# Ledger of designs, part 114: designed miniproteins, single chains, continued (3)

Each design is a single chain, and the fold is of that chain. pLDDT is the mean over its residues in the fold that is shown.

## One batch from the design tools (miniprotein)

Design m11963
Fold by ESMFold2-Fast:
Structure m11963 (fold): chain A 80 residues (1-80)
Amino acid sequence: SAKEEEAKKILEEFILEVNKLIEEARESVKKGEDVQPILDEMEKKAEETLKELSKLLSKEKVEDIKKYFKELIEEIRKEL
């Protein structure tokens, strides 16, 4: 459906932004800088993305994606 195609595009854009933030976080680690502001930005983008997805997808699908985003950010935090 058109809504599912739009949701997929939003998710793809979110993943691209997260990948950019991961590269910024890796550079911050190399410089001995605090990564928390970058992780906070990831969480803010996740919340904004979930809000947009809630307009397109069922509540159940949005909750599944929310759990996925939370697990993704926690894994990124552990790998830094």
Scores: mean pLDDT 86

Design m11964
Fold by ESMFold2-Fast:
Order: C-alpha cells, then structure tokens, then sequence
Structure m11964 (fold): chain A 94 residues (1-94)
C-alpha cells in the first residue's frame, strides 16, 4: 500500500542520515558529496535486498505476515543505525 511504501521510504532516508552522521563523527570532518552518494547507493541496495528476502520468506509462510515483517525489518535497520551512531559518538569521546 501507499502507506507502507511511505513508511519504508522514511526508514530508508533515516538510515542514510544516520550513516552520514556516523561517518562525519568517525572522520572528524564534513562528509563529501561523493561519500554521501556512496552511502545512499549502498544503503538503498542493502535495504531493498533485505526487504525482498523478508517478502519472499513471509509469502511462503503466511501472506498476512508480509507487511508486519517488512515494517519490522525497516524498524530494526533504523535501530541498528542509531546504535552504530551512538557507538561512534562514544568512541570519539574515548
């Protein structure tokens, strides 16, 4: 549905933002436009591949689980990216 697609898109954008902030902290300087594009391309590819895998697995088991699992996957990827950012912030202070 459009609503599910919007939530997945928002999660993807959030992951990209978190990865950019993580790199900025790790480098101690601004992220270049080339690095930003590399992050966006990689994160988009990984996210879509992950969603496809979850979709195929849920489809075989129970179609009613497709949407909840796709949204759960998106939420887990955002949480992982947030955790990596917090770890990078901690390392920068050590």
Amino acid sequence: SREVQQKLYEALERIVELEVETLKIEKGEEVTEEELEEIRERVTKEFLEGLEKIYKEAYKEDKSKIVPRLLGYAEERVEEAEKRLEEAKKEALE
Scores: mean pLDDT 87

Design m11965
Fold by ESMFold2-Fast:
Structure m11965 (fold): chain A 71 residues (1-71)
Amino acid sequence: EAEAEAEHFRAFVRQADDETVERFLKSGIEAAKDVPEARKYFEKALEAVKNGDRDTAAELAAEGVRIYHAA
């Protein structure tokens, strides 16, 4: 289910270390290359991680997953 995967992304982005979550989000960007709107959310999530805002990054990554599954 899209929501279950979105929750998994949210939890992972909130808990993992910076290097691990950046690699994870970069993988999400690559996986979503054919869904531009989802890719955009993963790119914004990566920016939020680099700014130290893990809560915003987690919500953006979750939305990216929902959009990806809706496509």
Scores: mean pLDDT 81

Design m11966
Fold by ESMFold2-Fast:
Structure m11966 (fold): chain A 82 residues (1-82)
Amino acid sequence: LDEELKNVGVLYKNDEVEVIGYQSTKNPGKYYSLVTINKRFNSEEEAKKYLNELFDVPGKILKIELKDDGFEILVEGVVTPK
C-alpha cells in the first residue's frame, strides 16, 4: 500500500479470528481492517467465502495472503461480526 496506515488496535478477537484496525494517516475518517483467520484454505475464493460467512464486509478487499496455517485479508472499512 502506498498509503501510510496507523494501527488503532484489535477490533475483534476469538480463538480462530483476529481483526486489527488501521486508520489512514492522510484521511483520518478512512479505516481498514486486517483480518487474520487461523484456518487452512486451498484457495483465495474459499477464504473470501469464509470471511463473508463470519463478517459483514462493507468495503473492497484490497489484498489476500493465503498461508499454510491460515490467511490474511486487508479490507477497506471496519468489518463487523455477523
Scores: mean pLDDT 78

Design m11967
Fold by ESMFold2-Fast:
Structure m11967 (fold): chain A 81 residues (1-81)
Amino acid sequence: MDVMSIVEQRIDELLAEARKQGVSEDVLKAGRELAERYVAEGHPMVAIAALQTMIQKALLGYSVEEARDHAERVADSMLAG
């Protein structure tokens, strides 16, 4: 469906802009994996929010693991609320 292609395009755009901002390839790969998992679970808006959080935390100097943990907490909050 067209909605899924739009979501995939947004994920690709976020990752491309993050790369331009100096985010490491390790973070970009982990972020894509996290976003694709939430999309597969039927939560595309959660996927986008989690990816954005992970990118922002990485740009602030957090480790890949710390950025991922922050992104997963945002996702958990959105799914619980």
Scores: mean pLDDT 84

Design m11968
Fold by ESMFold2-Fast:
Structure m11968 (fold): chain A 74 residues (1-74)
Amino acid sequence: SAAEEAKKEAEELFAKQPLMPSEEAARLVRETGERLGVPELGERLAAFLLHFPVVSRELLLDAIEGLERAAREK
């Protein structure tokens, strides 16, 4: 699924360093929301992440899981 692909990309990026730039995290969340058919939630979560300079692995994975849950509720 798009969510599993996004989680894999996130894990590969976090293997290099413990924190991800918020712009990269926001891009991944936005793209995943579009692929899952929940683009409005993807944009909202991306905007939320941009409040931080960097994003932790846990925060990004939680955002991706939130998108996947919303897609299943459709």
Scores: mean pLDDT 82

Design m11969
Fold by ESMFold2-Fast:
Structure m11969 (fold): chain A 67 residues (1-67)
Amino acid sequence: AREAARERVRAALKERFGWTDEQIASMEAVAARTAEEKGLPPQEGVDRLWASVARALGLDEEAEILA
């Protein structure tokens, strides 16, 4: 469920905005590092980032699943 929602957001970033897999990986790495620096689990930072991106893209159903 969450993985499928994340894949739909990933597809939207690539199709609508021309994001590359490298750019997406860099986005995830930055989110993980920033979360760790704030004392949060890296995975939690990545999960919160994907929910925020889904919301920003108007993918409200995916944002709800990923939150």
Scores: mean pLDDT 82

Design m11970
Fold by ESMFold2-Fast:
Structure m11970 (fold): chain A 70 residues (1-70)
Amino acid sequence: MTIDDAIKRGVEEGKKKLSDEQRRQLGLEALGWPPELAAAYMSAAYYTAKGKVEEGIRSGRAAADFVKRG
């Protein structure tokens, strides 16, 4: 899975109304993923749910870049 794939999956999950259980399930799904992919996925889902798809994409990319740098 690429960072772009993780962002895309996160955005699709974020378009759903995220309950606490759904947020927990996203975290469980990302367990064992490379940290940059997990960060991209979770950030894209969270910010898409709270804002706009464009914000989710941007935040997912920024989170992946931040983790990749250490």
Scores: mean pLDDT 77

Design m11971
Fold by ESMFold2-Fast:
Structure m11971 (fold): chain A 60 residues (1-60)
Amino acid sequence: AADARIDAMLARGEELHKKRTEILKKKGDSSIPSDEEIQARLAKERAWLRGEVAARNAAA
């Protein structure tokens, strides 16, 4: 299913964001986005990825 690929891509994005946040915390940087901001961003990325995957699946 297309959703499995979308979920995998989003999981990778979350993992990279977690690693970036850990690095920023080590530097004492306060530029860490809020959970609400992260969720809003993920929602936009999910919508975009669904469109991309649907287009690719239509092209058999």
Scores: mean pLDDT 69

Design m11972
Fold by ESMFold2-Fast:
Structure m11972 (fold): chain A 51 residues (1-51)
Amino acid sequence: TDKLRLVQEAAVYIKALRLNPNDAAARKQLRKAAAGLTPDQLAEALRLSSQ
């Protein structure tokens, strides 16, 4: 589903920001993905990003 894809995309951008906090493109894309997610879905993205 679109929401599952947004969770996966958010996880990818969170991982990118862990490696390079100054990645403005990753921050912009994460904000867009996060705007479409519930707090619970964003928490799942954070969990996935830790793997």
Scores: mean pLDDT 80

Design m11973
Fold by ESMFold2-Fast:
Structure m11973 (fold): chain A 71 residues (1-71)
Amino acid sequence: MPSLEEQILRLLYESERPLSAAEIAERLGVSKETVRIHLDFLEREGSVERLPDGRYRLTEAGRRAAERNLA
């Protein structure tokens, strides 16, 4: 089964807009705290970026990673 990181990358890839940790948590059916831990990891790896309003989006590297996982 896909990891939670892969599920987050896919959700952000399919989203037309940046998503908050709360929105990601609701859509994936996990706690907001769990999502924040994984978002912190993905931000450190350079796959996602946190916007000034606290929402997250894919970096170019994250978008490529999501595309590869969907292929």
Scores: mean pLDDT 82

Design m11974
Fold by ESMFold2-Fast:
Structure m11974 (fold): chain A 72 residues (1-72)
Amino acid sequence: SLEAEVLLALGEIYHAIGKLDMERGDYEGAIESYEKAIRLYEEAVRLGHPDAPAYLEQARKDLEEAKKKLEE
């Protein structure tokens, strides 16, 4: 659906922002952006987007990495 495609695209944008934040050492910003991406990907999964589960899994892994970096 168009809605699922838009949600995936928005999730990809926030996911990319999180990756840029990680590169800059902004782990708090990365966490916020990854959490936004995860919510968007979860909605895309709910709407049946076939690619969304893989993006969701990756965003969750990236979030855990950002949290570990923040603890250092």
Scores: mean pLDDT 90

Design m11975
Fold by ESMFold2-Fast:
Structure m11975 (fold): chain A 79 residues (1-79)
Amino acid sequence: LSIEERKAIRELAEQLMDALKLPPSMLYPIMELLERLGVTSIEELAAKSESEIIEAAKDIPGLGPKLAKAILEAAKKLA
């Protein structure tokens, strides 16, 4: 990932954390999820399937399938 892509991923992660009222400890787990999905915008995230989100989250510490689904639902509401 480029520096610009990583910055976009961080900004998107912070937007999702604010929408879901998640603690600061979730910043890096969510950034890892977004990096694995190859998404840098809310619209790109909202276009992903539930199965893609769950699969990408399955081995990320702090991310369970329920939270992964909540992140996708938040993205769809924000898009």
Scores: mean pLDDT 83

Design m11976
Fold by ESMFold2-Fast:
Structure m11976 (fold): chain A 60 residues (1-60)
Amino acid sequence: MEFSSVGELLRHYGAVLDGVLNESFREAIRRFQEEHGLPVDGVVDDATAAAIEALHAQLP
């Protein structure tokens, strides 16, 4: 792949970095869901958010 401008390079790196960061975040959410018996889909739905909030309330 050739990059003719800084904008193209930044878009390529941005997409790769966002993909890596989002994948790591989804993996963390899936692990949390598995530990708490929630559907393991990597999405923070109402049930997952409620479980996270309940856990956070135990840790100031």
Scores: mean pLDDT 64

Design m11977
Fold by ESMFold2-Fast:
Structure m11977 (fold): chain A 66 residues (1-66)
Amino acid sequence: GGEKSGRAAAEAGAAGDPAAAASAGYQMHLNSKTEEGREAGLKAAEAGKAGDAAAAQRYGWLSHQA
C-alpha cells in the first residue's frame, strides 16, 4: 500500500512540487507497514512542508524502497 505513495513523493519532489511531496509523504507514513517506511514518509512530508523539494524526493525514494 505504501509503495505508490513513496514513489509519488519522490516524483513530486523531482518535479519541484513540495506540497504534492508533503501530501504523498504523509500518505506513505500512514500506510507503511515498516518503521523505516513510516519514518521516511514522515521526513518526506516534513521536507515538503518546509519547501525542500530535493529532500522530499530523497525521502520519497527511501520510503518506496522500504
Scores: mean pLDDT 71

Design m11978
Fold by ESMFold2-Fast:
Structure m11978 (fold): chain A 90 residues (1-90)
Amino acid sequence: SEEEKQLLESIKKNIDDAIAAVEAGDRQRALANLSRIKENAEKLKEKHPEFADKIIELVDRAMEAVEAGDREKAIEYLNEIKKLVDEYLK
C-alpha cells in the first residue's frame, strides 16, 4: 500500500541519518533516528508482524551499541535493517 511504502521510505531515510550521526559521533541524533525507525516499524506490525519485529529487534541492538559507544556494531545493525527494507521494497 501507499501508506506502507511511505513508512518504509521514512525508515530508510532515518537509517541513513542514523548512520551519518553515528559516524559523526552524534549520539543524541543517532538515538533520535533509531527511535523514529522503531516507531515507524511498530506501525507496520498489524499487517507485517514478523518483518516489523525483526526491524525492532535490530533497532534495539543498534541503540545498545550506540549507548555503549560501539560505532562499528551500531553501523552493522543499521546496515542489516537497510538490507531488510531494501529487500521488501523491491
Scores: mean pLDDT 88

Design m11979
Fold by ESMFold2-Fast:
Formats: C-alpha cells, structure tokens, sequence
Structure m11979 (fold): chain A 76 residues (1-76)
C-alpha cells in the first residue's frame, strides 16, 4: 500500500484519497476505467462511513483491507 494513500487518509483529503485509489487500481488490476471509477467511489463512501467511528490507525487498517478486497473483486 502506498505512503501517499496513508498520508491522504490521515489528512482526510477526499480528493487525494480518490486520486491515489484510482492509481493503485489501475496499476494492480485489468479492470475497465468505468469499473475503476465505480470502485473508487465505493472506497470514498466507505471512508466517509467510517471516518467518525474509528481511530486514525483503525481507519488506515480497515481502508487498506477494503482496498485489497476491491483489487481481488476487480481481478475476479
């Protein structure tokens, strides 16, 4: 997982998170641009749903696991 993604999550910078997730999905999957865009939106929604519920460390851990799940789903 990228340092840039972790920094974006800690900063709670939605635009930086979306940009970095799209990059990671493009580099790690053979998915279409539409599938990558949809997965990135799902990631941002998941981030927003958990931001007020978890510590920064728990949030990073949970989001990293969710990103791995999205990569596996897109490579299926």
Amino acid sequence: VSEELIEAIRAKDIQAIAKEVERILRENTNASEEQIENATVRFVIFFQENIDKLSDEELVEKLVEYLKKLIEELNK
Scores: mean pLDDT 84

Design m11980
Fold by ESMFold2-Fast:
Structure m11980 (fold): chain A 99 residues (1-99)
Amino acid sequence: MSEEVKELGEGFKNLKPKLSKEENIYGLAGIYGKYTEEEARYIGKIAGFSDKEINEAIDLYKTKKDELKKKINQSLTLIDASAGLLRMKKAAEEIARKS
């Protein structure tokens, strides 16, 4: 898996306890819509979601993506922001430690 996919999974893991169950499912659905199924499942597993929750999100995207587009995009934006913040923290630590 790419570094971007790993970073998204780590960012989502940090965000998961701060989101509602619905917002978490919308986030997984958004990831499925943007990435391959294999990448979406990998991100979901890193974030600590069960196969059942990942399947629920994939089904939601396939059946209701247009109806829930705004909510899906809102959750995906929060995940992207969380991953970006994690990347910035790692870069700052690297600079401070000369490695």
Scores: mean pLDDT 83

Design m11981
Fold by ESMFold2-Fast:
Structure m11981 (fold): chain A 93 residues (1-93)
Amino acid sequence: DVKSVAEKGALAAAGGARLAGASPEEARRIGREAGSLGGAAGAAAGAVRGVGEAVHGALKAGRLEAAGVEEAARAGGEAGEEAAREGAAAATG
């Protein structure tokens, strides 16, 4: 699902930003942007998956704050799904 790809993209971007020391607000912004791009393009899914797995591992290990990253992932997933729906409608309509 496009939403799952967008959420993974947002999680990877937001989690990576947080691990690099970005604020929760900045990580959320980065996550939303990554989610929209992931939903619209879909093509970067492989790279996004790798980073998403690393972020998931960091969350499980307790090395990363879950709440802010999950919020960013949801926002990015919603934005990516919306962008993908519009793109798909334009391409197939």
Scores: mean pLDDT 59

Design m11982
Fold by ESMFold2-Fast:
Structure m11982 (fold): chain A 97 residues (1-97)
Amino acid sequence: SEALEEAAEKMRELARELGASEEEIERVGELARNGDFAGALELLGEVARRRMPDREKLEEAEELGRRIAEEEGWDEERRRALVAAAIAGRLLEELKR
């Protein structure tokens, strides 16, 4: 449970950096604390999609996630989580420039 609390705190920090609302930050933390990392990543991806200033960069991140999941043969849930992570990661790179 200590590892889950640490993961929840890191997910909350990521949500804040992505510009999530306080309600979204709390929800991301709750999902991570319950071990629902796919749900937490999906919510982070939704926030990142809303905050992404460049549609072309958004589409590139989504396509990268889909290609990797397809090449690895991952199921739909893992594919969605990977796409969400790719979008969130791309936005974090843009925010650090």
Scores: mean pLDDT 78

Design m11983
Fold by ESMFold2-Fast:
Structure m11983 (fold): chain A 77 residues (1-77)
Amino acid sequence: MLSPEQLQKEVEVSLAQMAIAVAKRTIDTSPPSELKKTIQDSIDFLRRISGLVESPEARELINAEIKELEEKLQQLE
């Protein structure tokens, strides 16, 4: 039996994973001319979701993806 805290963590981790998957798919389907803007919009989206989750585990997943996207954005100038 999961505690209420454990259940909340599982739900928020699932939400984080779904948000990351949506961001990755959006970037993968972006035309090259809009790629920089799509990455920036995806970072902004993930930052918003990170602010809504209370679980450190969910927040860490989102922040790790944000860091990877920021590094990718810097490589695009």
Scores: mean pLDDT 83

Design m11984
Fold by ESMFold2-Fast:
Order: sequence, then C-alpha cells, then structure tokens
Structure m11984 (fold): chain A 109 residues (1-109)
Amino acid sequence: MEKFEKELKEAIKELEKMDLEKIKEDLTSVYPSMKETLEKMNKEEVIELLEFLAETQYKIHELLKEGKVEEAREVVEEALRYLREKFKFSDEAVEELRRQYERLIEQGK
C-alpha cells in the first residue's frame, strides 16, 4: 500500500513534466475508443484520470491476490460508473475498458 502510493506520486510528477499530446497519444494507442474523450481533456484532467486508473488496477490486483474475484468485479463496475459520470466516457470507451479489466481478472492468479 505505502509503496504503491509513493510510486504513484512519483509517476504523477513525471507525467506533469510530459507533453500532454504525447500522453494522449500513448493512452489512445492502448484504448482507441477513448480518443474523443481525451481530446476534450486538459492536462490536470488527464493526470487525474491516470491516477484513478492506476488506483483501480492496484485495488483489483490486491483483491485477486486474496482470491476475492467477486469484489474485484464490483470494483470494476464502480470504476466504470465513475468514469462515465465524472469523465463523460462514451459507452464504447467504457466497454473497451471493461474488456481490459475482465482480461486482468481472468489472468489474475
């Protein structure tokens, strides 16, 4: 937990120094359906999104290590709802991210 928070804060500081367009391009290469949503976001919003995604992935990984697959799925559903409400993600972007999280859960041992 403490190590993750430290690494996350250091990553955010590095992201603050990066070119915004490069960050958007890198994200679009991993999540093509996010392109239109990302085009509307400023740097602070993109960093906030990346922090949220990193925290969500960490929570899922910790739950899977404990064998709590159902709780991990609940974290995914709550995260997708938050992304739709706060960041105005399209249904296509939400579905692509759901597919990625489902793959993470299936591969989690």
Scores: mean pLDDT 79

Design m11985
Fold by ESMFold2-Fast:
Structure m11985 (fold): chain A 71 residues (1-71)
Amino acid sequence: MSVEEAAELIKRELPQALKVTRHKSYEELAAAMLEFYESLGITDPERIKALIRKELEEMREEAKKKGIPVP
């Protein structure tokens, strides 16, 4: 999966993701996620996509706890 493809997925699924992370852009956040999964030996694009979605669900709950409006 490319950084651009992962960044687009993040923007679509959770536009508020940057408000619960220290990253400056969706592309930076996507790159950090992809590097982390690669460090674990996870190279399958479909598995990476599923893991990104799971992490975004966790970020959504964190945003709600901080009072950040999420769809």
Scores: mean pLDDT 79

Design m11986
Fold by ESMFold2-Fast:
Structure m11986 (fold): chain A 93 residues (1-93)
Amino acid sequence: EKEKEEEIKRLAELAKGIIEGMALIRISILRLFETEENKEEIEKEIEKIEKIVEESLKKIEEVEEEGLKSGDVEKTREELNKIIEEFSKKLVE
């Protein structure tokens, strides 16, 4: 029981780190190409990314909570991977 709980918490922390890391890389790239002419468009893109991050982090917290109730490590991993995949697709769109 304790080992499964620790693993679920570890997986959720890693998933949050991946989401935050991917967002930071994307935002850094946008900031690198910022000019006076495109500043407003870049600010809008960053705001969209921040909203997607918040939504993804909330989904991870929900998956963690369900995982802790069920003790199903494998299902938790699969659901976290789906969240990361969806987040990655939204970053490119």
Scores: mean pLDDT 88

Design m11987
Fold by ESMFold2-Fast:
Structure m11987 (fold): chain A 90 residues (1-90)
Amino acid sequence: SMRQENARRALEAVARVVREQSDAVRAEVLASLTPEEAEWFDALLTVHEARLNKQSVPLDVARRAVDTELLALGAERDEAARQAALQALA
């Protein structure tokens, strides 16, 4: 679906920003995203940075990140997978 493709695009955007560690690349990536993709991107990157720094992440942000990952996999209705992913971030 188009939403699944958009979720995959948000994940690819995070992977690029994490890999390249460049403010110019981050600005270019953000300019290319739709508002919905930018919200998904922000949640995914926030969770990534929080885990790297051993910091807690707000539950609403964690849920948005998990929902985006599940949507990208076509598993957005898999409640067991959602619960397992959220517990891993707790």
Scores: mean pLDDT 84

Design m11988
Fold by ESMFold2-Fast:
Structure m11988 (fold): chain A 80 residues (1-80)
Amino acid sequence: TAGEMALGALAKELAEKGLRLSSEQKEELIRIATEVGGLSRERAEEILKLTDKGTKEISEEEFNELKKKLIAALEKLTAS
């Protein structure tokens, strides 16, 4: 789905940069993907597994920017 593509693109970008999400950050992205994007929790968790190979913790500033980007992308894709 379009929401899965948006979350997948984010996860891929994080993986390519070698960035890892904390458990709290991962849960926040899952919440956004389910509440705004209409994804199932299980599907969001599967997509975010791409970030499990990250060796460097993401900064709070970069994480907040990526959250805003994800919300904007999901809202565009789910707008009726």
Scores: mean pLDDT 79

Design m11989
Fold by ESMFold2-Fast:
Structure m11989 (fold): chain A 100 residues (1-100)
Amino acid sequence: MKEEALKVLDELLSLPIAQPFRTLPPPEENWEKYVPNPVSLEQIRADVEAGKITSLDELRAKLVALAGNVEIYHPEDDPLVEQAAELLELFLKKVDEIKK
């Protein structure tokens, strides 16, 4: 799981669509005061590497939380909301490649 999850995360992190989600938004955006569970792709990767995320279901839950955080903070017509949803769909496709 760990090697497979890190490979998927590294592939996602290399995509242009993933770039806005690599790190947390700048502090000036006050993101953290609106979002109870702030998470970035780099933090998710670090948690997998550290053994804090030990299953594909836990990894999926973190990526769902990331997409949900974007939806909470940004207006629903913001292109970042659509990009976060597309990133989650790409993740699910890559995870299916691991499951046989």
Scores: mean pLDDT 72

Design m11990
Fold by ESMFold2-Fast:
Structure m11990 (fold): chain A 102 residues (1-102)
Amino acid sequence: EKEKALEIIDKLLAQPDGYLVAKPPDPELYSPVKFLDKWYSLEEIRKMVENGEITTLDELLEKLREMLDAYEKLYDSDDPVVKKVKKLYEEAEKLIREVKES
């Protein structure tokens, strides 16, 4: 599953809106910092897969959901950023489902 998890992350990074979540926000420009400990970027999630901290596609989806939850807490639900991150999460769900159904 490690190879499939990395492939899914790379596909999300290649999406037009993937750049929004590729790297963690700059803590000097972002306050309060209370969500940074639970703010996972796609690059950080990819490292977790590489390091064996994420071993299943279900764990990958859980980390992506935590990322979306962090955006929903920091932004208004009507903010375009939240809508784009939600779309990326839905794409991840689709890709994971397709792998499991194979």
Scores: mean pLDDT 71

Design m11991
Fold by ESMFold2-Fast:
Structure m11991 (fold): chain A 108 residues (1-108)
Amino acid sequence: SKSLLDQQLRTMRPTARALAARAREARKANDPKWPSLASSAMLLAGVSGDYRTLAEMLLMYGEDYESQGDYKKAAELYQRAKEYARLAGDKELEKRAQENLKKVQEKL
């Protein structure tokens, strides 16, 4: 029902943030479940307009590709992370994404 979906949308941001926190913890532990947790967090964040969580997950994916030497994919992800961080008003995330973007562009 539409009413039930409207109620669920109001809880999607806290759920997205919880999944994002679990994804970050899983990535630090080299748990292969982290991409699934991150994609679930991004889906809920996107539907609920949680641009901060989107930026955080994109930044994390960028850092993963950078660690593998895929600087082109890392640059694309950092650019998207910067854009969503700006939309979220998160100046620290925007700055981190911009600094990471600049660093990987110097390797291209």
Scores: mean pLDDT 87

Design m11992
Fold by ESMFold2-Fast:
Structure m11992 (fold): chain A 88 residues (1-88)
Amino acid sequence: MQAKLDAYREQLQKEYEELAKEYEERLKAGVPLEELERELYRKLGYSDEEIEELRANPEEALRRAVEELEAVTGDRELAEAILASGLA
């Protein structure tokens, strides 16, 4: 079981690196951070009202999401990997 999870984490890490580069390039091209954040939160299943709250406090919202997932999974690294999966 763990070996499959480790392979999945490696795969997600590569995909996250590609996604991070894509968003960084889009930011440099002048795409508003607000638009990119809204797109990401919609992919994560948040409602428009929830997205407005998250955009107002993005760092705090991300911290809470990691804490919530860590509470469920028992592992901060796994919680971060799940969030990275949501970005893909």
Scores: mean pLDDT 62

Design m11993
Fold by ESMFold2-Fast:
Structure m11993 (fold): chain A 109 residues (1-109)
Amino acid sequence: MAKEAAERAAEAGRRAAEAGRRAALSGTGEAVLRGAGAAAGGAGAAYMGELAAEKGDAKLAADAGRGAADAGEAAARAGELAGDKEAAEEGREAAERGEEAAKLGEEAA
């Protein structure tokens, strides 16, 4: 369902943003830059997911899910660079959830 896909994408985006912020705070140099980028990307995906849920827009939900997946992967890499295993794992989980949300949105479109 479009709303379910959108809500899952928003959650994945929020998780990616949190993992990215954590990695940025734990690391230095490249980890800070990548973590900050993941935080911004995850927040953007969350916003799009919330908007998709309000509109019942399955395609926007799928786009938000893909955005959350990309942000989650970036957060995972930032966590690895920071030496923060928890941030890296949270980023990977956010990426997986974002991919699931994207697939659900595509199926609902």
Scores: mean pLDDT 87

Design m11994
Fold by ESMFold2-Fast:
Structure m11994 (fold): chain A 67 residues (1-67)
Amino acid sequence: SSRQQEIQKALEQGKQSVKDSEKLIESASYYAAGLGYLTKSLFSDKEKGQKLADEYFKKADEIEKSI
């Protein structure tokens, strides 16, 4: 029936929304870690800290783009 198809579609859309939200949280976590390394670079080995920050920011961007 058309109603069963509509219910199935709504459930699949709900599952995708949860998955997208989980990816956004993961991306935000990588971004926060990158900011931490960038901040630490101001008080220690600047080159090493900036390189680590860049790697974490790239990971965050790649996850966000996958949504």
Scores: mean pLDDT 83

Design m11995
Fold by ESMFold2-Fast:
Structure m11995 (fold): chain A 81 residues (1-81)
Amino acid sequence: MEARAAEAARRLVEGIMSLPGVSAVRADLDVDARRIDVLVASEGSSLSPETQQKIDELARQVSEATGFTVTVKEASLEEVE
């Protein structure tokens, strides 16, 4: 189960990083709590609505596929790096 969740988290990070306006992404996997916590830093002050919608869709797909709770939070570049 951990290997599948880790692979899904990695693909989620790669997917989000490919979106416009995203500067950095970090994912923390908690297998015991069945959670994937994602931090996303924007190039500006905030992510565009289009990018936010795509992030939400990717997070939902990963949550459905893995059974893990996926949370995505906007963070400063310093928090992600």
Scores: mean pLDDT 80

Design m11996
Fold by ESMFold2-Fast:
Structure m11996 (fold): chain A 63 residues (1-63)
Amino acid sequence: ADAATRERAGRAAEEELRRAGLSEEEAKQSWPGAGDLAGAFQDSDPRLSAEEAGRLAGRLAAL
């Protein structure tokens, strides 16, 4: 995915992690991994938007 798509996915994952109770710093540390995981989700299901893939990655990381 391009840089803008990765940033949107990372931001959605950060917001989801913060909703799960992680601090802003903890959520930001997850950006690189969340972006890669979101990309894998989009590759597996092309119907997912960058934001949807990011939220799924964030929820999985918060488990």
Scores: mean pLDDT 70

Design m11997
Fold by ESMFold2-Fast:
Structure m11997 (fold): chain A 105 residues (1-105)
Amino acid sequence: GAEKLEALRKKGEEVLERLKEGGDPREEIRELMEAALSLIQEAFKQGDWQLAAEIAEVGIEYLEKMLEILKADPNAKPEDILEVEIAIGILRIYLGVAKMLLSKQ
C-alpha cells in the first residue's frame, strides 16, 4: 500500500527533474507509465481496488505536471504533448474501473 505509493511518487519526482533538465519526454513518460501500470496490475490481481485507484491518481498527478512542463517548453514537440494526454487518458480508464469495483462493495 503506502510503500508502493511512496515509490511511485519518488519515481515521478525523478522523472520530472530529468524532464526539466532536457530529458527525452517519451522515455520519461514510458518509465512512469510502466511503473504505474505494473503497480495497478498487481493491485488488481490482489483485489485491492483502493490501492489501484490511489496508484492511478498519483500517476495522473505526475503526468499532469509533465504536461505543464511540456506546454511551457517552446521546444516541446506536439506529439510528445499528445503522448502525455493519451497516458493520462489510459490511467483515467484504470481509475474509473477501480472506482467502479469499489462501489460494488
Scores: mean pLDDT 89

